# Designed miniproteins, single chains, continued (4), part 54

Each design is a single chain, and the fold is of that chain. pLDDT is the mean over its residues in the fold that is shown.

## One batch from the design tools (miniprotein)

Design m13851
Fold by ESMFold2-Fast:
Structure m13851 (fold): chain A 95 residues (1-95)
Amino acid sequence: MKEKMLELLKEAAKKLEEMIKNKASGKELLEFGVKTAKELAKLLGVELSDEEAEILGTLIGGVIAKGIEEKKPIEEIAEKALKVFLEELERILKE
């Protein structure tokens, strides 16, 4: 499972980098983040509400964007994004 989630996040990081270079709107970036969060949660058998997906998508998107800005390797960006996603998902599911 972790390998599939890391693969999805590596693909998402590459796509988000392309979107940022092409000056995608904040709305397009948010919609992409929401989609990515829902796909990650689905791998864990979790169905996210739109509100939960926006929270998780915003966090993932922020981690990825910062990693791209800092010129970090895609592997490191994906690992950090996965950690943040899992920590916040656990918090949401326990509340």
Scores: mean pLDDT 84

Design m13852
Fold by ESMFold2-Fast:
Structure m13852 (fold): chain A 61 residues (1-61)
Amino acid sequence: APLPPRRFLENESSKYPLDEKMQALVAEHQARLAATRADTPEQALERGVLESLLAIYEWLS
């Protein structure tokens, strides 16, 4: 049977309070992102950056 690569599996099983707080913060940022318009180039750039950061965080989590 293949062993889990690293913390990815451990993080899924862990019940650390820090993980819970981090996920709550991510959820808040996602809500703000959804409320942000993308009509202007400035807002479109900020949305793109936030989406990229959230995608990276989700992949790492």
Scores: mean pLDDT 62

Design m13853
Fold by ESMFold2-Fast:
Structure m13853 (fold): chain A 68 residues (1-68)
Amino acid sequence: MARRVADVAEEELTRAGRPELAEAVRRGIERLAAIPGVTDEDVLEFAVEALREAGLPEVAEEVRRRVE
């Protein structure tokens, strides 16, 4: 799950012209996924919230749609 969320987020951010955010989001997802007890849903929610905070709610919704 975590790798899929990171890959989908990277693809959508690159398409949106924000590849620098893709690397930051990927690293955040990898760090979170390395914590014991973190679920696939926690990783998806983290990515969606990070994208919304970055001012990219459309990208956040597309990532959720593609991963779910």
Scores: mean pLDDT 80

Design m13854
Fold by ESMFold2-Fast:
Structure m13854 (fold): chain A 89 residues (1-89)
Amino acid sequence: LSPVERAVRLLAAAIFGIPVEEALDPEKRLQVDTEFLLRLAMGEYPEPVPVPELRELSDEDIERAKRILLANGVPQEAVDAAVEAGRAP
């Protein structure tokens, strides 16, 4: 898993209560990760976000995912921890 992809998976796991082990499994969640992020941004949340920019797991994707997750009620500490874990060298 790429660090960015890992962070996004952990963020998605936190918001939907998906087990971390399941979320980090690249074989089981590759398709869901990207679609999940886009669904969160596109119409599931009140945050205004340029969804077309979230087509890939970039730094911008992570930042927008963080804002959406925070707006959805996910604690900032959980969101930040997931992002940092994914970006850890």
Scores: mean pLDDT 56

Design m13855
Fold by ESMFold2-Fast:
Structure m13855 (fold): chain A 65 residues (1-65)
Amino acid sequence: VELETEVELSEEEKEKIIKAAEELGAVKVRIDKNGTTTVVMEDGKEFVGKDADEALTQAYLSKTE
């Protein structure tokens, strides 16, 4: 999973985000200067949230078994 962030995150926060995204089948997570997060899934779907937790939650709710 590729992580691009324009905000400063701790190593623990980065690992948490990468792990969550990887478990969801995401290929990329992008966090802009405002904390707005875009999660890109392997099928090309994008989920945008106000922060990483919101974007990852939206991706999680969309996942299928």
Scores: mean pLDDT 79

Design m13856
Fold by ESMFold2-Fast:
Structure m13856 (fold): chain A 72 residues (1-72)
Amino acid sequence: EEKEILEEQYERYLKGLSPEEKEKVEKKIKEIQETLGLPKPVALRVLLVLEALDDYDPELQEAILKAIKSLA
């Protein structure tokens, strides 16, 4: 059920994007997948958290991404 919710969010998010934006987002998701060994829906969840943090503090977003890469 949690996987179903994540997959639905993944599809809705991509559906709202232009083909160019979708390709860019998929590239970022792939990088997160390769770095952390996560499936696409979970990688999108990480991306959405990073995007939410961008409104508050870009430095914090970069620190979190770097920490995640360090843990992989």
Scores: mean pLDDT 69

Design m13857
Fold by ESMFold2-Fast:
Structure m13857 (fold): chain A 84 residues (1-84)
Amino acid sequence: SSMDTEWAKKVAEKLKKKFLEGLKEAKSPEEAKRIVELSLGMLEIALGVLKVVDPENEEAIKILDEAKEEMKKKGEEKIKELEE
């Protein structure tokens, strides 16, 4: 539904914002890894809920999947920076 797509956009936006704030404050690779694990875990729960309540909403699922991949990449970049 359009409401579920709007929900997915809000969840992705809020999670990415908090994730990036957390990554900025991370001082060690271990801290950055923890932020990535927790943030991706929250996104997986959101995806799981969405797939139960609106499994045919390919747009909403894609929004959360794309947010997950972007967060993974940014997390890996930050971890690498901190390991240098």
Scores: mean pLDDT 86

Design m13858
Fold by ESMFold2-Fast:
Formats: sequence, structure tokens, C-alpha cells
Structure m13858 (fold): chain A 80 residues (1-80)
Amino acid sequence: MYRARITLEDGRVFEGEGETPSEAVAKAVARFLKEELGITVSEEGLKSMAEMPVEELIRKAKWRLEVLTGKKVTIEVEEL
């Protein structure tokens, strides 16, 4: 089991948990998009993200979320 944490520069945190690092990151990203931007990620979109290599997913997600929000974003993943 893994936990991913997305931290905004204002101190807000969005977490996701999964059986793989990429699944945990994908769930954290989906939660961020829903709660911060009102964007719902489809089941297919979530699955597609979970199938990406975790380093690539983190890099792409960080860049995209920073562009969408105008805020600095930190993404961390830990094994539980």
C-alpha cells in the first residue's frame, strides 16, 4: 500500500492511497482536480494514470497542476 500527498504552497494537502505508487498518485491528482478545480476524472482516466511509470506521472502531474492553478505544487509518495 502506498500514499501520495500533493501539497500546495498555501499548505493545503490532497492525499490518495493505492496498491501501486502510480495508483496512489493518480487518486491524489483526481482528488485535487475535483476539490480545487471542480474537474471530475473518469474511471478510464484514473486507470490510464495508474498505468504510467510513477516518476513520469509525478513530473507530468506537477507541471500540469502548476499551470492550471498558478501555484507551486509538491508531490510525494510513501510506502505504508
Scores: mean pLDDT 86

Design m13859
Fold by ESMFold2-Fast:
Structure m13859 (fold): chain A 89 residues (1-89)
Amino acid sequence: MEKLIKELKEETEELEKKIKELAKNGDYDKALQLADEKISEYQQLIDFIRSTAAQAGTPLPELVQLFIKLLEESIKRLEELKKKIEEES
């Protein structure tokens, strides 16, 4: 689980950098598309984890809850970046 948390943080940082580079080059459509695709992926992953836990009838482990929280934070960061790009386009 710690590896997944580290990979998620690194992936989000790399994606933000790529989106910023695309926007800086005037490729706003590509930048917004990448943000939307990753937001959708993270939301689907959250939904999958929650639905799977509901079938088990037990609370989510703390480490899994932390992972969901980080996914939600990553979504918020990407949404904020998207808004800034839309303001500059």
Scores: mean pLDDT 81

Design m13860
Fold by ESMFold2-Fast:
Structure m13860 (fold): chain A 68 residues (1-68)
Amino acid sequence: AVELSPEQTALLVATVIRLSAGEEVSVAELARRHGLSQSVIRAEFQGLIDAGRLERVRRGRTTYLRKA
């Protein structure tokens, strides 16, 4: 696994926390915006998904994160 810097982790978490309830963001868009792989984005947010704070939604080949 590639270790994220504290700054990268903080920016990712802040981006998702700023979503309104029910709002979605593409994992591909987050990866592009932050210069990270989609697998790293998915791994970083798995804890919030497991806690029920985020949902993972798949439409075709595209994966989205939705705020619960």
Scores: mean pLDDT 76

Design m13861
Fold by ESMFold2-Fast:
Structure m13861 (fold): chain A 86 residues (1-86)
Amino acid sequence: SEALGQASVQRLLDLVARARAAAAASPDPEVQRAGDAAIADAVGGLADLQRRIHTQQLDVPESVGEAALQAVFDALEAVIARAEAA
């Protein structure tokens, strides 16, 4: 999707790396496990949406893709915040 420009892809990669590092650095194994699960769910959900658009040839507005990407960013930032609060 053209909506996933280079800057958005780089932001996604940076946020995933930061969220994983923050979860792994947490002294609480429950925070680590919950963080890993939330990262997998957020990234997996975006990948599933992209696959469905491709395989189903869905006429999906660009705004839906933008909202899904923003939800992934918000979820990754929440993982970082939770790990830093622990």
Scores: mean pLDDT 72

Design m13862
Fold by ESMFold2-Fast:
Structure m13862 (fold): chain A 85 residues (1-85)
Amino acid sequence: MSTTNLTLKHLQELLTQAQANGISLTESHQAVLLALILSEQEYSSIEEIAKRTGLSVTTVRQSLKSLEEKGLVEHDPVRGYRLKV
């Protein structure tokens, strides 16, 4: 119960930040964000996110770049991607 509520709240916070920044989120963006929220790891690689979402590596890379530019995710060149919010 607590974990589910935390996940929904975290997703809602990300959606609120996106809306505040005038960002329209696609289904691919939402899938990538959810995969990051559900990750047991602090950072996730493009390949790990692709495996979790069922999206192609190319789609995940494009979505992550868009989300990073919009301030919803952080990129570490060594560790990968994580949520910024």
Scores: mean pLDDT 74

Design m13863
Fold by ESMFold2-Fast:
Structure m13863 (fold): chain A 73 residues (1-73)
Amino acid sequence: DELVEKLLESGESAPKSMWPTMINDTGKKFAKEGTPEKKVIEAAKKVSEKLGLDSKQVGNTVAGIIGILKKKE
């Protein structure tokens, strides 16, 4: 819940064009701080849906965060 709230806050404070970047950057910070990758991915998807992004934009945002997390142990 806190991760979802932080991601939503980051998205709402930025222009719509920047939402995928802000969500991915915030998710990367939480993963680096020890949040499980699966939970970060689920939160990013949920927040993208809450922000009203279409299914393609939600998929793109999730793919972006997965790409970032897959490169880190």
Scores: mean pLDDT 69

Design m13864
Fold by ESMFold2-Fast:
Structure m13864 (fold): chain A 73 residues (1-73)
Amino acid sequence: MKEIEELQKKLRELGEEFLKARDDPERQRELFEEIAEVGKRLVKLLAEEKGEDVEEMLKKFEEVVEKDRELLE
């Protein structure tokens, strides 16, 4: 699916920007939120393609996001 490929590319680009923004914690938080949003969409699409429980997969993803958000302080 082209949409999954586009989201994976966007996620990689955002990850690179996040690493470059080490000296800017505000920018890192903004980039983290964008990464989380793109990742959530990607997880939903991948779960739908695999016939997995979309709600369960999104819940697991959100738990990871919350934990990682705490690390950014």
Scores: mean pLDDT 78

Design m13865
Fold by ESMFold2-Fast:
Structure m13865 (fold): chain A 70 residues (1-70)
Amino acid sequence: SAATAARLRALLDAGRYEDALALLGSLETVPEGVRRVLEREIGASLAGADKAEMVRAFATAHGLPFVAPP
C-alpha cells in the first residue's frame, strides 16, 4: 500500500535499517510501491524477485544479517 511504502521511506530516511528490515519481514506480500522504494535504495532492479529475495537484497546492501524464516 502507499502507506507501507511511505513508512519504509521514512525509516530509510532516518537510517533505521534494522526497523526497515523488520517491516519488510512482517509483510505477507511486497506491494509494488514498496518494491520501487527498495529498487531506488539498493540501486538495482528487483523485477521478478519474491519477498525473500527482496529482503535478502536489502539486508546485503546494508550489511545486515539475513536469516531465512523457517
Scores: mean pLDDT 77

Design m13866
Fold by ESMFold2-Fast:
Structure m13866 (fold): chain A 110 residues (1-110)
Amino acid sequence: SAEDVIAELRARLQALFDELLAELLAAKTREEAIAAIRRFVSEALTLVDEAVEAHPEHAEAIREAVNALLDEFLARARAEIADPALRAMVEAAVHGLKGEADALAARAAA
């Protein structure tokens, strides 16, 4: 069902974001932080792409659920990332993911 697909995808994306926040806290250099953000973006996009490809009939529901979760990630970044420059990079990455998720769902729905 759409609910099962969305629940699994949300759990995996949430785990990736939790891992990103832990890696950012542990990062000793800006280069390490950038690498963590790039890994998060790449893995998150792959999960969304795979979910939409496997379940094109649920593309719109997946898009809505992913956008809602990414809005939660923006709120968490604002609350949990003390470094303004690092917070801005994470917010930019999340906004990029929203655009890419919308594009993937639109292609699958067409």
Scores: mean pLDDT 87

Design m13867
Fold by ESMFold2-Fast:
Structure m13867 (fold): chain A 108 residues (1-108)
Amino acid sequence: SEFEELAHEMLELFGQLLTYLGMAIDAAAAGNLEEAAKYLEEARRLLEKIRELAKKAPQLEPAVKEFVEGVERAIAALEAGNLAEAQALFEAAGVRFVERLFEILREQ
């Protein structure tokens, strides 16, 4: 279905997002703040793509909004130097999104 195709495309974007966030965390932990900032810029571009794609699947939009807001909080924690908090917030945002996605898919 179109919904399943959009969900698959979104999961691919989420995989890319997780990769860039992981690279940003690793760079920040190593003291490479310039590299961390570069990876966070790419992460923000992916969040914009995810938000735009969600407009094509209104049933996913609330879950995507919560996920994006969660990741933005994690990015803010990382920029403030709170590495452990950033990791916890990223993990929590991902878990909540997966739970919400399965709930939506189960109700279809």
Scores: mean pLDDT 82

Design m13868
Fold by ESMFold2-Fast:
Parts: sequence; C-alpha cells; structure tokens
Structure m13868 (fold): chain A 81 residues (1-81)
Amino acid sequence: ADALIEEAIARVKAELEALGLGTPENLAAAEAQVEGLVEAVAAAGEEGIRRAEEAAEALAETNPREAELLRLVAEAARARL
C-alpha cells in the first residue's frame, strides 16, 4: 500500500520537476494531495475504487500520465480494504 502511494507521489514530483515547479513547497503539496486522494477513494470502498479505475480509462487517451496516477491511487486504496 505505502509503496504504491510512494510511486504515485514520485510520478507527480517528476512531473513538477519537468515543468520547473519542483520546489519543496510544491513537492510537499503533491504528497499531501496524493495521500488525501488515496484516503478518499479507500473511504468510498469498492465503489470509490471502481470510479477511480473508470476515470483512469477515460483519461488514458488524452492524459496518460494522469490516468496512470489514478490507477496507482486505485491500487493503493484497494490494498487498504
């Protein structure tokens, strides 16, 4: 579970750095946002996980990086059930 959250955070941080936005404040905000999203999806249970997976599929063609982040969030949430 934690390893999947760390992977999701690492991907967001890599994107921020690629955009020249990799400040310590932005990196800390990314960590908090990813962790909060995993908690929210896990709190919604199986339906939350299903919705996150559906959102990832919908984004896969237009926003493949965001789609992969949502898949990692769904995987991390599933590991907490």
Scores: mean pLDDT 77

Design m13869
Fold by ESMFold2-Fast:
Structure m13869 (fold): chain A 67 residues (1-67)
Amino acid sequence: TFSQLRDQASALLEELQRLGDLDSARAVARLVHQGMQAHAAGDTDTATRLYQQAISLGQAAIERARQ
């Protein structure tokens, strides 16, 4: 659900903030905010896409930090 996707993106955002990757955290936060705006406007497809982009970006940033 959107709630699960949003929660996953938010968890990744918190992890990036703990790692001190503020640029990636800001990018993920922007995508989450845009997804929330799209969902509030009733654009379910756009909200899903934006949350998935936030998750992908967050996962990639954390993976880079682990290397």
Scores: mean pLDDT 84

Design m13870
Fold by ESMFold2-Fast:
Structure m13870 (fold): chain A 77 residues (1-77)
Amino acid sequence: LSEEIRNDIIEAMRRIGISVLNITRSNQPYVSPEQEELIKQMERALEELARAQIEGDEEKARQSLERLRQLNNQLSS
C-alpha cells in the first residue's frame, strides 16, 4: 500500500479507537441491540481492511475505510 493510504488507515483507526474507548468507558454493561450490530459491522469492515492491506489492494482498502467512517458516524450519532 502507498504511504498516503497507510497514513489514512492510522488516522481512521485513531478516531475509531477514541470513539470505541468513549463508549466502553462511559456506557454501562447494557449496550443497545443497534449499537451491537454497528460494532459487529465495524469488526467485519476491519477484517476487510486488514485483508486488503495484506493483498495490497488500494481500492478495497479505500472502500473499507469509507465503510468504517460511515459506521463510526452512525455509532457516534
Scores: mean pLDDT 71

Design m13871
Fold by ESMFold2-Fast:
Structure m13871 (fold): chain A 76 residues (1-76)
Amino acid sequence: MTVRVRLTLTVKPDDTDENIQAKVDEAAARLRAAGVPDEMVERVRQSLEKILTHLRDEAKARGEDVTTELTLFLEV
């Protein structure tokens, strides 16, 4: 069964690792609410942490907040 979840994520140049983790945790809560199994949520969390860390580097380079919209298609 395919679950579709849309996430809007904003990263600031001065976000700490704890700020990134909090955003990943919020996204994970939305995935769980959409019926995604915990094992798949944990895997997606690892991917989101990498994505948000990369976006933080982009935000630092621009000197401004970076917002991304992700649509996830997860087979569960």
Scores: mean pLDDT 81

Design m13872
Fold by ESMFold2-Fast:
Structure m13872 (fold): chain A 117 residues (1-117)
Amino acid sequence: SLKEKIKNILDELYRVLDELLEKLRAGQVTPEELIEHAERIVRLTNELRDLAEKAYPDDPEVQALVDRLTAAVGEILRVLDAYLRGEISRQEAVERLEKLHAEVKKIIDELKKYLDS
C-alpha cells in the first residue's frame, strides 16, 4: 500500500541520517561516503513527497509536515556541503546535524500518526 511505502521511506530516511551522524562523530567518513548519504537522503525525500501527494492529496497538515521535512533535509544538505568545503569544523557539523536529526525525528513521528489513521 502507499501508506506502507511511506512508512518504509520514513524509517529508511531516519536510519540513513542516524548512520551519517555516527560516522561524522567517529571522524572516519570519506567525502565519497558523505556524497552517497546526501544523494540517498535526496532520493528518499523526493519519493516521500510523491507518495504523500498520492496518499493524502487534500490533507494540508500532511503537506505541511512533508514541506517541513523537505526544509530540514535542505538544511542538512547545506551543513554537509559546508563541511565538505572546509567552511565549518566536524564538531560544528555534528552539533548542527544533531539538532536537525531531532527535528526530523519529530516530523517523522507526526507523519506516522497519519499512517495509523
Scores: mean pLDDT 87

Design m13873
Fold by ESMFold2-Fast:
Structure m13873 (fold): chain A 85 residues (1-85)
Amino acid sequence: MTKLEQLVADGDAEGAVDYVLENLGSAMSDWPLEVQKQAMYRELKAALESVGKTLKISLEEVLATKDWEELRKLLIEAIKESVAA
């Protein structure tokens, strides 16, 4: 199990989102924000699916966020809903 998969399995929504922000943000800092958002969505979706859960948010909602703070808040809430289901 990856670190991200373990965090989502444990219900640690903040830890999961912060892990993705730190790892992908560092690797993709020079990429457009839209591309970074797509990568983060993909990683979180894959991690949840690997532990038998479904990510309770659309890519469209993630792309509609205006800044990193709004993105982080939205993703944390989506993970919380997804792991509770």
Scores: mean pLDDT 78

Design m13874
Fold by ESMFold2-Fast:
Structure m13874 (fold): chain A 68 residues (1-68)
Amino acid sequence: SEAARAAWRARLKARYDEIMKKDTSTEENKKRIKAMYDLLLEDFDAVVKKMIELRKEGKKTITPEDLE
């Protein structure tokens, strides 16, 4: 549903904001997270679907390169 999609977007934005606010996050990690978030803004549904597929394949850490 559209409501479920909006909730997913809100959760991802909240998580992104938390990571970017943390002083303990490395600059490299912040750069990777920003790149992933930018991809999500371009095509949210396709990127989320790809992340779910990668998780089903056993990939625990998803990088921006996996989503390009």
Scores: mean pLDDT 71

Design m13875
Fold by ESMFold2-Fast:
Structure m13875 (fold): chain A 70 residues (1-70)
Amino acid sequence: MPPKRFYTTHAEIPEGAPDTPELRARVEEASERARYMMERIKKAEEERELKPDEEGRLGLEAAEEWRARR
């Protein structure tokens, strides 16, 4: 039979939280955005040393790029 639980990672949704398509979509979107931001920051770090302020600014820039790409 198909699995009764719709996600495989316990950390994705808190215990007892409703398992709805809307909740899963929000979690997936947030995870993809965070991944994109981190990947962008990592790429910049490989090219040069980043200060904490610059890292935060690059994260915001990446989030804006993610929004524009969608």
Scores: mean pLDDT 62

Design m13876
Fold by ESMFold2-Fast:
Structure m13876 (fold): chain A 96 residues (1-96)
Amino acid sequence: LPPAGATVTVSVSRTTVKSGDVVDVTVTVTGAKGYEATVYLFRDGKVVEKATAKITDGKAVVSIRAPDEPGEYGIVASVTTDKGLSTSQRVTLTVV
């Protein structure tokens, strides 16, 4: 198999939160040297929140405030690496 490119994964401290709560999003990079993570919170094709953090030792933790509008949101991270731009899986955040 050819060498794998950068793998980016996200995990969240909580998957169900109340409006205005702060959640920590942990971005992990393997297979490449990561430089910066941008975490997007989106709904209905719109980015509603964006936060950036520097990758240190393959990891960044980004704090995001839950929006005031209840509903399901998507979380995705994009990371700049020495092998180019890589994107994480989507994680759902439910705001109640």
Scores: mean pLDDT 81

Design m13877
Fold by ESMFold2-Fast:
Structure m13877 (fold): chain A 97 residues (1-97)
Amino acid sequence: SAAREAGRKEIEELSRKINEAKPVFERLLRKAEALAQALEERGRPELAREVLRRAVSRGIGLLLSGKLSEEEVDELIRELAEEAGLEPEVQERILEL
């Protein structure tokens, strides 16, 4: 039963961390969706999907490591937008969301 009790505590701790980080994670999703939409409008739907996948994957990694913050979200979005070759004005607009 010790293994089942340890698993329950891990689920409870993960749930707590998710709830505490929810507003920051929702901000990440809003910025990532805006970035993906800007790419779709420029005729790059495959890149839009890849950017969303990378943003969610890295965001989950930051959440699980306890490092998810507004600053790290903005750095991640900036990196993805720069790699995608979006104009500086579009990058700034997305970061202000």
Scores: mean pLDDT 83

Design m13878
Fold by ESMFold2-Fast:
Structure m13878 (fold): chain A 64 residues (1-64)
Amino acid sequence: SMERQKKLEEAKERLTELEREGVRAVLAGDDASLQAVQAEIRELIRELAKELGLSEEELRKMLS
């Protein structure tokens, strides 16, 4: 649906931002920030998958 596609696009943008933050944390040697970013990504995927009625694996494939 159009509504699902919009939510996926917005989630994809947010995940891209979080992944960039993770890369920055690695380059800065900030393990605490890296772990926090990874936890946030996992939680976002879990929550969105539940909202859309998808498995986490299905959602990850749709976002890749």
Scores: mean pLDDT 83

Design m13879
Fold by ESMFold2-Fast:
Structure m13879 (fold): chain A 91 residues (1-91)
Amino acid sequence: NFEKMLKEVLEKYKKIEERESDEEKLAENLAAIVMYELVEAGEVSVENALELLKKIEEITGKKKIVEKAKEIILENKEVIERLQEAIEASK
């Protein structure tokens, strides 16, 4: 459920933002939370990660942090694609 994943990411990100102001660390944590929620949902893909990040940008207005998180996702594209295949093979 995309709405459930989005709500979980926003809630977890808000808690981290209360303790951290460094944009790089916030972007790293945002990328990690997005991937965690996609793994839990069995919905891992680069496309789904970028879609969640787009919605988070729309809701939070945190364009800089979201762009950095997108860069992290794209830099790890091959790892994400392998993880997607591993999850599909486990079904």
Scores: mean pLDDT 85

Design m13880
Fold by ESMFold2-Fast:
Formats: sequence, structure tokens, C-alpha cells
Structure m13880 (fold): chain A 115 residues (1-115)
Amino acid sequence: MTEEEKKALELMKSKDPVAQLEAAIRLLQSDDPELREKAVETLLKMLDSKDENLQLQAAYILLSSPDPEIQVKALEKLAEKGDKFPKSLIEKVRELLHSPDPRVQEAARRVLEAA
């Protein structure tokens, strides 16, 4: 673990959601799959935030991931919200209907169907 990754991991334990978001973004770029998984878990929890701006930022990061498995996890979490998911995300979810990954296409369809 690098010193930068250790500092980011400490920030993940912060009570400041902005610090947690910045730390998660850094850990998503880690070569360590365990650190990336912790970052994904933190961002997924942010999708349940009452702070709409935090929820939107976390969602855009996860849905913009080059990893289709991360995109699927985010879409499944958004589908659980049904008609309560942020309408500003509908365009981003619609783009994912055209993803080259069929799992991402199906998950995106489920989000739009649940809305």
C-alpha cells in the first residue's frame, strides 16, 4: 500500500462526506483490487444519501466507470429506489442502454422500468 493510498483510506473513515468522496475517487485508481472494492462500497452507500448533490456525484462516478461490473452494481442500487431516483440521472442511464456489455444494458433497462 502506498502512502497516498494509506492517507486516502484514513479519509474514507472521516465523518465529512466530501472527504470520503475524494478518497473514494483516489482509491478507484488503485492497483489494489481490495482498495478499489472499498471505494466502490463507499460510493454505493452515497447513493442512499439525503444530500442530492453527493448522490448525483457518486452516481456519475460509478456509472462512468470503465468496469461494467461497477456500472451494474450502481444501476442495481438505483433500481431499488424506483421512482425516487434523481431524474437528472435519467439521461446517463439512457446512455447505458447502448453499452457494449449486455449486463449493463439489462441493468439500465431495469432502472428505467422501475422509474
Scores: mean pLDDT 81

Design m13881
Fold by ESMFold2-Fast:
Structure m13881 (fold): chain A 82 residues (1-82)
Amino acid sequence: MEEELKKLIEEGERHEKNGDLAKAAVDYYRASLLAEKLGNPELAGEYHRRAVELYRQITDPELREKTRKEVAEIEKEFIKKS
């Protein structure tokens, strides 16, 4: 759980450094949802804000739409697992 959260954060940071804003946003969104499930709302809020910030920087309409759909699927996955 904590190890999984750490891996998501590391992957997000790696994608961000490589300029893969869409992948970084998705990884940070997963990290925020997992942090919330682990009972850490402060950490969840931090990564949620970072994910939204990166998503807003995606200017390619096709990539932005793909990222939005991926985020929606992740949210559905977390809701169904609860």
Scores: mean pLDDT 80

Design m13882
Fold by ESMFold2-Fast:
Structure m13882 (fold): chain A 96 residues (1-96)
Amino acid sequence: SMEELEKKAKEIMAKIREKVKEHVKKYGAENPEEVVEKLYEDILKHGSDLEKAVMITLRLLEDPSTTEEELLEELKKRGLSKEAIELARYLFQKAQ
């Protein structure tokens, strides 16, 4: 349901926010964009499928020309779970 997807999105976003704080503490706060890039790389290598889906969705949304089809293709190409793909679709649709 949409309510379950909203709760999951909030849970995963909270976990990502805590990881941002940890990376800022470890790598410094002077270059926030570099800290975000480091976090993105670490999540894509070691994160859960849900965390990967959120980070990829947020990155692609930085380009306003990104389509839902392009997002879903990228997630499928990376072999993410069905639950992760559904979460990404929900986040993309909410951002429109």
Scores: mean pLDDT 83

Design m13883
Fold by ESMFold2-Fast:
Structure m13883 (fold): chain A 62 residues (1-62)
Amino acid sequence: SEAAERAYRGGLAGSGEEAGRAAGEHADKNDFEGAKRAGLEMSRRAGVAGGGAAGWGAYQAG
């Protein structure tokens, strides 16, 4: 949808950097639950925004 595409370009792409950093820090500490939570949150936001690729990245990070 146009709304999802607009959200992806404007919002989700920007927030992906922050979520990626958080997931990386959790992975470094061997924090399985933290990394999973960060990945799920990224995937959830990508799903709502129709981000596809960002959602796939979040799924792999989890």
Scores: mean pLDDT 53

Design m13884
Fold by ESMFold2-Fast:
Structure m13884 (fold): chain A 66 residues (1-66)
Amino acid sequence: KELEAVERLIEVIREYLEEKLGREAAEKVAALMRERVQEALERGEPFDLLEIEEEAVEEVERERKE
């Protein structure tokens, strides 16, 4: 239910980012987003998918160069 909808949105975001960052970076962002969502669910805490996306993009860009 909830995870299914979130995974679908993450895949859409991955496709969108593939155009901007390339496939490898987009896949890393999607993987990080899934990890962040899973962590929040395990803690029973609410999460903002858009905020998670921003954090994942920053993390991937940081790991690529800085």
Scores: mean pLDDT 77

Design m13885
Fold by ESMFold2-Fast:
Structure m13885 (fold): chain A 74 residues (1-74)
Amino acid sequence: SEREELLKGAEDAARAARLAIETASSDPRAPDVTSEQVRAQLERELEELRELLKNTSDPLLREVIEHLIRLLEE
């Protein structure tokens, strides 16, 4: 179903984001990437998702966005 596909996509995206953060914090190839920069980017993404949620009336999209926010906040 479309709902299942969107939720799976959201979960996969959140997992990829978490892995990227973990990798960035331990990657010697990214000398200018700090945990502070990664955290700032996450806070920006969370703010954008919350704004999208405020402007979205589609129940399916709201569910997907709320799911992404939960995964990124925890």
Scores: mean pLDDT 67

